# Designed miniproteins, single chains, continued (3): the designs that were tried, part 24

Each design is a single chain, and the fold is of that chain. pLDDT is the mean over its residues in the fold that is shown.

## One batch from the design tools (miniprotein)

Design m8864
Fold by ESMFold2-Fast:
Structure m8864 (fold): chain A 73 residues (1-73)
Amino acid sequence: AGADAAGARGTEAMNLINEGKKLVEERAQKGDPEAQEILKRLKEVESRNGLDAAAELSEIYKKFYELAKEKRK
């Protein structure tokens, strides 16, 4: 089944996370301090490369995922 298994595919989840990240980047460009804080956190966590960083990165990605899903509706 081509492009089936929606909701189980890691690449699909990453696409939504990337969409949410773009939304946060746009807000940060407009001077939204909360969006700027999230992006700053993301950069810090990405540079760390540890188990704690992986857990925090997962939380940030989950937030991006939710934002992308909300925009789609």
Scores: mean pLDDT 73

Design m8865
Fold by ESMFold2-Fast:
Structure m8865 (fold): chain A 77 residues (1-77)
Amino acid sequence: SAAEAVRRLAEEAGAVLSDEQIAFIARVAEATGAPAARLIAALLHGQGRLSDAQLAAVQAALDAGADPVAVLRAALA
């Protein structure tokens, strides 16, 4: 399921997300087709957990085809 994919991505990346946040991201991903990693990064940025520079770096790396787990883990380090 989309929620399982989001949960696994978050866990592997070390992103601490609530069940409600995981469900929200999964719902948006299903409705829009947006990649889960981009939605996780946007959520973390919206909550002040990633800076503008960190969000931009994540977006650039994902657009370049980098591994989503590695990109998110690096941003949260």
Scores: mean pLDDT 83

Design m8866
Fold by ESMFold2-Fast:
Structure m8866 (fold): chain A 71 residues (1-71)
Amino acid sequence: SLLEDYYEMGKKMVEEFGEEEAKKKIEELLKEEEEVLKKNKYSKEEIELAEKLKEALEKGFKEKVEELKKK
């Protein structure tokens, strides 16, 4: 699913770039998404989906960071 893809993307960013760099890249991605949402008139359903995708990405990031810190 799209949600699972974003979750895995969050994990992969940490794996490839490390916590600090992955955090910066995710913050930039979320800023770009926010600007796109502000520019266009989206439905409530589209805004809700965008928020769920953001949550999935952040969850993947956090879980991978926790995994690496426990090793």
Scores: mean pLDDT 80

Design m8867
Fold by ESMFold2-Fast:
Structure m8867 (fold): chain A 62 residues (1-62)
Amino acid sequence: SAELKEALERLVKHAEGLAAKVKAADPKAETKIEVIDGETVVLTIVFDGKTYVFSAKASDLV
């Protein structure tokens, strides 16, 4: 649906913003953004030997 597509686009932009802030704070940090099944945005951050994973579903926002 159009609402799901809009929610997905907003989640991707939010994840990109977070990744950019992490990189600005620590240029050695590794960031990865994935879209799974066209519904779930996953942001993976690796820094200081630790891995952090954040996920959100577009359907949870509509």
Scores: mean pLDDT 83

Design m8868
Fold by ESMFold2-Fast:
Structure m8868 (fold): chain A 55 residues (1-55)
Amino acid sequence: MEKAKEEAKELVRQGIADGRPTEAVKRAIKLLKEAGFSQEEINKLLEETAREVAA
């Protein structure tokens, strides 16, 4: 389970660096749903990742 969170965060970071954040976010959401995460958990992880990148 932890590995899916790490992979999702990396996908978002890579997408921002490549100028394709929307595609990266879609891939991250799909990966997390496949791993059994709730929408609540996915939203929280995406918010945390966005704050880390902005900081």
Scores: mean pLDDT 75

Design m8869
Fold by ESMFold2-Fast:
Parts: C-alpha cells; structure tokens; sequence
Structure m8869 (fold): chain A 60 residues (1-60)
C-alpha cells in the first residue's frame, strides 16, 4: 500500500472529525492528492472518504 493513501485517509478523517460533510471531505482529499502530485480517480477518493467515515463513526 502506498504511504500517500495513508496521508489521504488521515486528511479525510481530520475533515470529518472537524464536522465537515462528505462532499467537503471529498474536496479536501482531492486537494491533498493534487498537492502530493497524485493522479487519483474520483472513485478512489470516494473509497478513501468512506473508509475514513466508517473509522470516525466507530469512534462516536
């Protein structure tokens, strides 16, 4: 697994913990991916956000 995917997952978790909606969290992940120079599909971004959401919801 790429270290970059872990960074994107962490960014998604942080966004969700801050109270942002899934749509805004997807934007944050897209921005992070572009900053890291990664070519990530929208579907992959959605998977990262869903994984982060499940992890954050398990903590509530």
Amino acid sequence: MEKAKQMLLTAAESSLRSGFNEEETKKAVKAAAKTLGLEISDEEIEKIVEKAKKKVEAEK
Scores: mean pLDDT 77

Design m8870
Fold by ESMFold2-Fast:
Structure m8870 (fold): chain A 58 residues (1-58)
Amino acid sequence: SDSEEVERLTREGLAAAEAGDVATARALLDQIRARFSPSNPVARAGVAELERAIAAAE
């Protein structure tokens, strides 16, 4: 489902940010934004989590 795909992309992005791979985390964030709208609550939550993780890694 779309929710499962968003959760997978979010998990991969969070792992990348935790590893210091900010470029990969940003790419995954951009994928979520490109494929899913903010009207999707799982996508909105995933974007917010990735934005916070990327900011913390920078």
Scores: mean pLDDT 83

Design m8871
Fold by ESMFold2-Fast:
Structure m8871 (fold): chain A 66 residues (1-66)
Amino acid sequence: SEMDLQERLGQLAAEYFPALAASLGRDAAKAAVIKLTSEGMKLSETKPDEEVLEELRRRLEEAAAA
């Protein structure tokens, strides 16, 4: 369900939050997490859950590295 996907997206974002906060600062990291998880939920309308989770993981890794 979308609720289960949202939970999984939230867990993935939480996993990357320390790296994002170190790179962007805490407030910008919070905004990035909210934005990326929201974009992930939007992608779920046209993509399977597994593909959405993989895309979010990639975007979180790119954001943490930038």
Scores: mean pLDDT 81

Design m8872
Fold by ESMFold2-Fast:
Structure m8872 (fold): chain A 94 residues (1-94)
Amino acid sequence: VEVPNLVGQKLEDAVKTLKELGLEVVGEVEADSLDEGILKAQTLGFIEIILVLSDTIPFVEGGAVTVKKGAKVGIVRIGDSETVSRMIANGEEY
C-alpha cells in the first residue's frame, strides 16, 4: 500500500487517509523530544510509520512510503500541535 506524504496535514485528516488505505493506528505517545518519542512509539508494537506532531520541530518534507496492508502507525506528540511535522518510515519493508 502506498501512503502519501502526510506532513503538513492535520492529524484528523492524516488518520482518515491512513484508515482508508487499510493501515492501523495502534496508539499515541507523548514525549519531550523526537528521540524519546520514537523510542516510546516502538513500545506500541511493530510500527512501520511514525507520525510526529510538533510545533517546535521543523517540518521535514517526506515522500510517499510503500507498506504492507494492515501496517501499524504510531503517533508521537511533542507539545500541543495537531499538525503532522514529520512522517518517519521505520524498518526495511517499504
Scores: mean pLDDT 74

Design m8873
Fold by ESMFold2-Fast:
Structure m8873 (fold): chain A 66 residues (1-66)
Amino acid sequence: KAEEHYRKALLLLNQGKVEEALKHFIEALKIDPNNPFIVFRTYLLIHELSKENPELAKKLLEEFKK
């Protein structure tokens, strides 16, 4: 399940759909919160997004913390 969301997120990233990809990474983390690769990639993408859209990055971080 987590793996499925993770793969979908990677496909969305390849399409340039960063926002949609992040939502799938967050879903993967809700299922498997102890996966260090998903956690690390999610934070990196949120950090990168914060340079271009800080409001959206903050919104996604808040959702991730819940």
Scores: mean pLDDT 74

Design m8874
Fold by ESMFold2-Fast:
Structure m8874 (fold): chain A 90 residues (1-90)
Amino acid sequence: SPEEEARRLLERARAALAAGRLAEALAHVREAIRAALKDEDLEKAIKLLEEAKKLAEEVLAKATDPELKFEAEVLIGIIDIVIGVLLEIK
């Protein structure tokens, strides 16, 4: 299911983050967002996107590379816009 796929990807993102593999963590967060958006249950999709945002914020906080910081900031902004749109459709 989209929820199970997204949760597995978020778990991989958390593991990569714990190991200091920040770029890999952010890549898994991007994949988790794509999986979450396939979920027909908008409430579940929103919760998964909120979890993805928290992980992207942790990458941003820990990143020292300016390019990775910028990528994380952009992703956080995209997640906020998507959550806002999903809340309006409901």
Scores: mean pLDDT 87

Design m8875
Fold by ESMFold2-Fast:
Structure m8875 (fold): chain A 71 residues (1-71)
Amino acid sequence: SMADLEEARKLIDEAEKALKEGDYEKAAELAEKARELALKAEGDVSVAVGLALRALGILVEAGLKSGKPPL
């Protein structure tokens, strides 16, 4: 659904902001939510994959900086 892709994008923007503010736990939580929504979303597969990859990047960076793996 388009709504899921739009929500995923909002969550990614919020996660990137949290990451820049040093709130790695919040960044990881928001990015994981965004990834789940992007992977669940129906519609443009290339947009969904792009959003999921952006979310994964935030999860990895948050994990590395927090000392906890994003897995």
Scores: mean pLDDT 78

Design m8876
Fold by ESMFold2-Fast:
Structure m8876 (fold): chain A 64 residues (1-64)
Amino acid sequence: SAERDLEIAKELAEKAVEAYKNGDKSTFASYLAAAGIVIASAGLFDPEKAEEARRYLKEAVEKA
């Protein structure tokens, strides 16, 4: 479901930020890519929730 995809995208974004703070750029890039794929998939069924996930990801990365 799009709601579950949104939760997964937020979790992946949080893991990406943690990896970045730890200096693990490879893991950061992997989690960012995974979050982007989940958001893109969710957008096919629920564009509003996908947009919410995109905003969350952007804010999380900017706060890193």
Scores: mean pLDDT 77

Design m8877
Fold by ESMFold2-Fast:
Structure m8877 (fold): chain A 63 residues (1-63)
Amino acid sequence: MEDADYLYRLGLKALQEKKYEEAIKYLEKALSLKETPEIYKALGEAYEKLGDYEKAKEYYEKA
């Protein structure tokens, strides 16, 4: 799970399965390896789905 692209795909799969906390863990690991607008957007979506609108806004702004 060291590959940023692989971790990003796992995060997206977790989002689709509504496993938002799991998605955040994968996406945070992906972000630590490679900072991309897509990863920031996905983190924003995950936090928004959890009701953390402050965190969601922060990540969307960085995308």
Scores: mean pLDDT 84

Design m8878
Fold by ESMFold2-Fast:
Structure m8878 (fold): chain A 87 residues (1-87)
Amino acid sequence: MADEALKLGEEAFEKGDYVTALRYYRDAILLDPKNKKAQANYWLVKGEMYYKAGKYEEAIKYFQKALELDPSNERAKKLLEEAQKKL
């Protein structure tokens, strides 16, 4: 179930459905609290929501949390750089 929830969260995130993505990532974390990828993606989605709202300082903090949990996340790296350029 945790792996299924992670996959559904990734599909929702790719479609731009952030609310559904957050729900599935939260479910993945509840089922497997050690799943760092699910935790990283949860923070990544929150960061992107703040970025789209123009709240770049908050977005940066969430992207940094995502990268601490999953340093290989290329989307988080790119969005962190883009958010930093907006300051």
Scores: mean pLDDT 84

Design m8879
Fold by ESMFold2-Fast:
Structure m8879 (fold): chain A 74 residues (1-74)
Amino acid sequence: MSSEEVAKLIGLVLDFLARALEQGNEEAIELVTKAVKAINEGKYDEAARYFRKAAELVGDPETGEEAEEILKKM
């Protein structure tokens, strides 16, 4: 697990969360929270699924794909 990859993932999560908060999308915020918890537990496949679903809800599937690629390298 690279510290650079972790930093990039954190940046993507923060940008995504800011977008979800601006939209008032509570379901997307909850999914991002679940993804972060899954990452903390080492469940990277589960985290990728949560991010992908949340990204689709806020209309930003590209951010979900980027997060999934980073998580696959962990």
Scores: mean pLDDT 78

Design m8880
Fold by ESMFold2-Fast:
Structure m8880 (fold): chain A 108 residues (1-108)
Amino acid sequence: MVLEQEAQEYFQKGVDALNKGDIAEAFVAFEKAKEYFSKVPSEKSNYLFAKAVELLLRANTLEAKEVLKEFLKVVKNDEKEERLLVLKKAAEIVGDEEIVKQIDQELK
C-alpha cells in the first residue's frame, strides 16, 4: 500500500541519518515513519520500533523502555536483530547505558 511504502521510505531515511550521526534528521524521519505505520494495523511492530527510536532521540527514556517491551512482544524473529541494533545505536547516541545493556541481553 502507498501508506506502507511511505512509512518504509521514512524508516530507511531515519536509519541512514542515524548511521551518519545526523540526529535531527533521524528524529524527523522516525517521527514520520511512526505516524505512517500507526495507520497500518499489520505494521504494529514497525510502529512500536519507530516510536521507541523517536522517544530515545527525545530523551524520553522511561516511555521508550515501555514501548521497547511492547515491541519485543510483537517483533518477528527474522527482524529482531536488525531492529535491536538500530535501537542500540539510538540509545548509545543519547547515552542511555541501561537501555544499551537491556538490548545487549536480547541480542545474546
Scores: mean pLDDT 80

Design m8881
Fold by ESMFold2-Fast:
Structure m8881 (fold): chain A 76 residues (1-76)
Amino acid sequence: SERELLIEAVRILVDKGYLTQEQADVIVERLERGESPVEAIAPILNDVLDSKSAHALAILGSDLPAEEKVERIRAL
């Protein structure tokens, strides 16, 4: 499902060091509540200081298909 792909993308971001586990847990909870990816990342965007993590979150929050988000995030 789209939600399962988005959660997988969030897990990859933690593995690559773009997100802390605490930040990922917030995003996953918001996605599971039915929030859009843009809504789910909003609280974390204010805490992200580096351009690399900001770019990774921009991919997650984009209008791209969930499969393409996973592919692009894996390629980071």
Scores: mean pLDDT 84

Design m8882
Fold by ESMFold2-Fast:
Parts: sequence; structure tokens; C-alpha cells
Structure m8882 (fold): chain A 85 residues (1-85)
Amino acid sequence: DAERRRAAGLYEFAMRNLEGTRAVAENAKKQGIEETAEEVLKRLDEQEEKLRRALASGDAQAMQRAAAEAMDVSTEGQKKIAEAV
């Protein structure tokens, strides 16, 4: 139905953003920024699990909230890596 398709779309959008930040973190790890990159990767794993649970819940508000949190996690992860030496 339309609500399930909308939730799936939000999930896919959020997951794509987390994947982008994961690529940045993996590259940072290869460049010697291991500690910060590993912290970011851990937070991405936690948020991916939250997104899966929100999608499974069928709650549109929970899905919207988890997707918004994913954007924040992605943005903060990129900032932490950019600030690391």
C-alpha cells in the first residue's frame, strides 16, 4: 500500500545516505584516521539497526524519526572525519 511504499522509500533514502558516509569513513581509515573512522562506522551500524526496526514496526512516525536521525548521524560522521588529522 501507499504507506508501506513511503516507509520503504524513506528507509532506502536513509540507508543510501549512511552508505555514503560509510564510504567516507572507510577511506579515512585507509588514510590513517582509524580511531575516528571506527567510531563513525560503529554509529552507522547502530543507526542502520534503528532504521530496520523502524521499517519493521510499520509506524510511519517512527520511520520518519529514524530517517531524520540517520541524516544527523551521517552529517556528524562526515564532520568528525573532516576535523580529524
Scores: mean pLDDT 86

Design m8883
Fold by ESMFold2-Fast:
Structure m8883 (fold): chain A 65 residues (1-65)
Amino acid sequence: GALEEKAKEEAKKYLEELAKVFKEKHPDAKVEIEEIDEKTFKLTVEAEGKKYELVVRVEDFLKAL
């Protein structure tokens, strides 16, 4: 429905802003956003020999709307 589509858009925007911030702080970082399924996104950041993963669920954004 419309709320689910809005929640998905907000989740994607959230990860895109996080990716931008990480890339700004670590210009040499490899940053990737992956859609695992229709309800789940993953942000992966590789910097300074470290790998960070953040999993975000569209459902969590739906509750915030």
Scores: mean pLDDT 78

Design m8884
Fold by ESMFold2-Fast:
Structure m8884 (fold): chain A 57 residues (1-57)
Amino acid sequence: MTPEDVAKYIDQLKQDGASKEEIIALLEEALKLAKYTEDKELAKFTEEQIKKLRKEL
């Protein structure tokens, strides 16, 4: 999964009517996977998206 894939995934979830809390939970799972695979770029991007969504709550 790339940062672009994560961005598209967030957009798709929003279009499907997912709540911000649901999107955050799914992004936290993606972050866990990115950390497991040591994909630092993906992990950083995913963490920033989570922070933005949390600030909007």
Scores: mean pLDDT 79

Design m8885
Fold by ESMFold2-Fast:
Structure m8885 (fold): chain A 60 residues (1-60)
Amino acid sequence: SKELEKKLVVLEAAIAVLKGGLSFMEKLAAEGNEQAAKEAEELRKEIAELERELERLKKE
């Protein structure tokens, strides 16, 4: 359906944006930024949740 297609595009775009943010936070964390390390951990969890939702929708 068109609604499913839109949801897939939005989720894929959101995951891509968050992965970009994760890369930036991981770089700062590697430089010793403790707050960036915590943000990177939270971003990994959010990305994992969205990837699970994306895979769930792809099976429909």
Scores: mean pLDDT 86

Design m8886
Fold by ESMFold2-Fast:
Structure m8886 (fold): chain A 74 residues (1-74)
Amino acid sequence: SMSEEKAKELLKEGLKYYHEGNYEKAKEYFEKAIKEAPEGSPIRAEALAMLGVAYKELGKTEEADKLLAEADRI
């Protein structure tokens, strides 16, 4: 679907920023990917997990743990 395609492109952009060490920008793109990704989709689980990892890098451990738990539920 177009929503899944958009989510994949947003996830790719977030991953680029993540690998550059720009965790704030990575977070923005992972949040956008989650919004575009269909509920229960593998791409949504991946975006949630990556957002959790970005939150850990930003020192937001409690928010990160919640996101990782949500990803595991999918």
Scores: mean pLDDT 85

Design m8887
Fold by ESMFold2-Fast:
Structure m8887 (fold): chain A 76 residues (1-76)
Amino acid sequence: MAQELIDEARKALENGDYEKAVELAEKAISIDPNNAEAYVLLARAYLGLGDEEKAKTYAQKAIEIDPNNPLAKALL
């Protein structure tokens, strides 16, 4: 389920495994495309990979879903 993928993506980020975090967050989005946290995790993973443009794009998407998301706002 999407929440388990989000939890796994968060652990991958904590371990510095940014490519795995991208894969898991994208899988979570494919199951629940309105999950703002999945987009925040994807943005954080792309920042870890050095892709600031993609990180900003996904952080903006998270804000579209949840305008008051503090983690997404911190990425912009």
Scores: mean pLDDT 82

Design m8888
Fold by ESMFold2-Fast:
Structure m8888 (fold): chain A 65 residues (1-65)
Amino acid sequence: MISKEELDREVWIALAVMTVALAVRAGYSREEIRALLDKVASQFPEEYREEVRAEGEAFLDELLK
């Protein structure tokens, strides 16, 4: 079973991915979405911030191919 700490990490990642998906669907530019992702990630615990940003950027790159 996933630990509570690991589950919390997955929740932060899911929130970032959802933010990116909604922003892309709303028609924001890649640059605008990256700026939004930076602001969102800065609100997360430091331990998850870099991973959340990386997952969000990877998802953005896949959506905007």
Scores: mean pLDDT 77

Design m8889
Fold by ESMFold2-Fast:
Structure m8889 (fold): chain A 79 residues (1-79)
Amino acid sequence: SLLEKFKEIAEKMLAATPPERRDEVQAQLDAILRLLEEHPDDKELFVRALDTMIDLARYYGLPKEIIDELEKLREEARA
């Protein structure tokens, strides 16, 4: 599912995050996941969540591979 792919990318983001920022990033990802689980049929919310994750990945300077995976999932979500 799209949500399962989201969770897999979120774990990769957390693993790529510097150790001193992991708790901060984990809290943000947990908040996003909770919101998505509360609104499982809100496709627009899912796309907005991916936009937020892309912004977070760029802000923390995470690898291009993670950003590319998020952008690919965003396109799949819009289809």
Scores: mean pLDDT 85

Design m8892
Fold by ESMFold2-Fast:
Structure m8892 (fold): chain A 96 residues (1-96)
Amino acid sequence: SEKEKLIKELQTKYKLDDKEIEEVFKLQRELREKMARGMPLEEAKKELLEEAEKKGDEKMKKLVEIAYEIIEEHLNKLREMADEVDAEIARELALR
């Protein structure tokens, strides 16, 4: 369901074909793997952009930017949800 929604957004908003969408998912995985090893998201993005630059691949740079934006939006939503949960807990404790 969520994967299907993301595929539709990539097709309509970014106008990507099926091959480009598969590449975005691979790049998201690479960014997440780098972050899992303790690398900041911005540094992981920089490394992938530098690799694309060395190959002269302008299309790859665009796909890296899209993969980064998707992860950043997801992390921002998770941060907002965590802050909201913490605020609810604090409020509940204060009312006792």
Scores: mean pLDDT 81

Design m8893
Fold by ESMFold2-Fast:
Structure m8893 (fold): chain A 58 residues (1-58)
Amino acid sequence: MSETEQLVQRLIEALRAGDMETAMELARKLMRAQGQDESMAPTVVTVLKRHLEEKEAA
């Protein structure tokens, strides 16, 4: 189990809970772990949130 997979799982959980602050922190950690720009974190959160909403559950 990789650290990146663990961060993605926690990010999804935070988004489901509506905890945007935690989601943003996890997205920054994910970007940092992959050697990407932390400035991409807001975009990643927005894209994932939109994708989860369209996927429908419940």
Scores: mean pLDDT 76

Design m8894
Fold by ESMFold2-Fast:
Structure m8894 (fold): chain A 86 residues (1-86)
Amino acid sequence: SKELEELRKKVEEEEKLLEDAIARAKAEGTFRETAGLREHKIKVEALKEALEVLENSEKGSEEEAKKILEEGEKKIEELREELKKK
């Protein structure tokens, strides 16, 4: 479907951005997992899970995919709240 193709492209783009950020940090010899990097990892994982559900599920997979993406956003907000308390 068109939505599935768009999600695949988004997963590929976001994963590439994450890999490039990690590679640059490692090349500098100062790699540390930042809050931003952790947020990006959560986003990529949520997108991948949503894509897997859409690829392997029958009718109704769109609702499950939306739920996965919403859970990812919630995890990012929880991470931001934890950082605010420090």
Scores: mean pLDDT 73

Design m8895
Fold by ESMFold2-Fast:
Structure m8895 (fold): chain A 84 residues (1-84)
Amino acid sequence: SAEEYIKKGEEYYKKGNYIEAARYYYKAIELKPENEAELYKKMGEAFYKAGNYEAAIYYYEKALELDPENEEAKKNLEEVKKKL
């Protein structure tokens, strides 16, 4: 289920395996969950931690396309852009 993929992604994120975390969040998104914007934000966070700033920007922008009011995604996007 999407929930199982999210849990697995969170477990990998906690272990510092950020690329694996992003992969599981993406698997959850493919199942069309209602929290798709939150999952794109989590992918942005994972790529940011992995040092892939271009991917982090891409996924934060995806989160904001779906949820323009997400203050955390806005703040994180601003912080990542400073790294480029």
Scores: mean pLDDT 87

Design m8897
Fold by ESMFold2-Fast:
Structure m8897 (fold): chain A 67 residues (1-67)
Amino acid sequence: MKLSDEEILGEMYEIKGAVALTIGDYKEAAEYYRKASEYYRKSGTPENLKQAELMERLSEEAEKKAA
């Protein structure tokens, strides 16, 4: 059975967001976490919907640090 492409993309953007946070690129981190949230929501599983909510919160926190 094929794994969800949306889940894989969500995980990739989550990793990119975490990397951007560690180097202080808060604006990029916010954008990557927002994309991760979008892809996790498209996956539609309950676990991925919770992960999408977490990604959205991380995006908001990164955006506040960028401001």
Scores: mean pLDDT 82

Design m8898
Fold by ESMFold2-Fast:
Structure m8898 (fold): chain A 83 residues (1-83)
Amino acid sequence: MKENFEKITKEVREEIEKYAKTIKEGNEEEAKKALEKAKELIKIFEEVSKVLEGTELEEEAKKTLEELKKKVEEAVEEYKKKR
């Protein structure tokens, strides 16, 4: 479970990082699509975090979720500054 969770968090972080880059660097249409995909991934990870409540992975899942949300919010702010 813990090893599988680590693999999932790594993959989700990599995907969010790619979407964050597209939000900052892409055109308006690309940025909107990347933001929608990032929000979908965050919702999926929120459900994963809920399933892990009461387990040894609860705190790590919550920290990861906050980190992912922050990366997307920072990318949106950079998008606003660019336009």
Scores: mean pLDDT 80

Design m8899
Fold by ESMFold2-Fast:
Structure m8899 (fold): chain A 77 residues (1-77)
Amino acid sequence: AEAAAVAAAAEAAAEAAARKALDQGLSPTDHIQAGLKAAEDTIRAAGGRFLARSARVEVDGATGAVKATVEVELVLG
């Protein structure tokens, strides 16, 4: 449940950051990097106990649509 909540928050943060970069006229690479950084920062802010196994940010330049997908896995000590 907590991992899913962190993933949802990270995806929302990534989409917002990528959209902001798109609206600022930055390059497509910068859109993706801004989104990935926001996702990483969100997971880290959750206590640094989650490892993202996969993180993906996609920007459709034709429609302006931004989609982020993040997987968060708890590491048991």
Scores: mean pLDDT 70

Design m8900
Fold by ESMFold2-Fast:
Structure m8900 (fold): chain A 61 residues (1-61)
Amino acid sequence: SDLKEKFKEFDKDGDGVITYEEFAEYLRSQGKTPNPEAFKAMDKDGDGVIDFSEFEEMYSL
């Protein structure tokens, strides 16, 4: 789906999760300042990474 393609834009290493470093690097490449609070809001289980299920939940809002 389109959402899976969007997830891969953040997941630079293709490891199936988005780390804060990958999230921050993507935003900086787009000329934006990374927001740690936004990352934490998406990290529902508090493990320090965002998996595809957490990413989908962000878009279900």
Scores: mean pLDDT 72

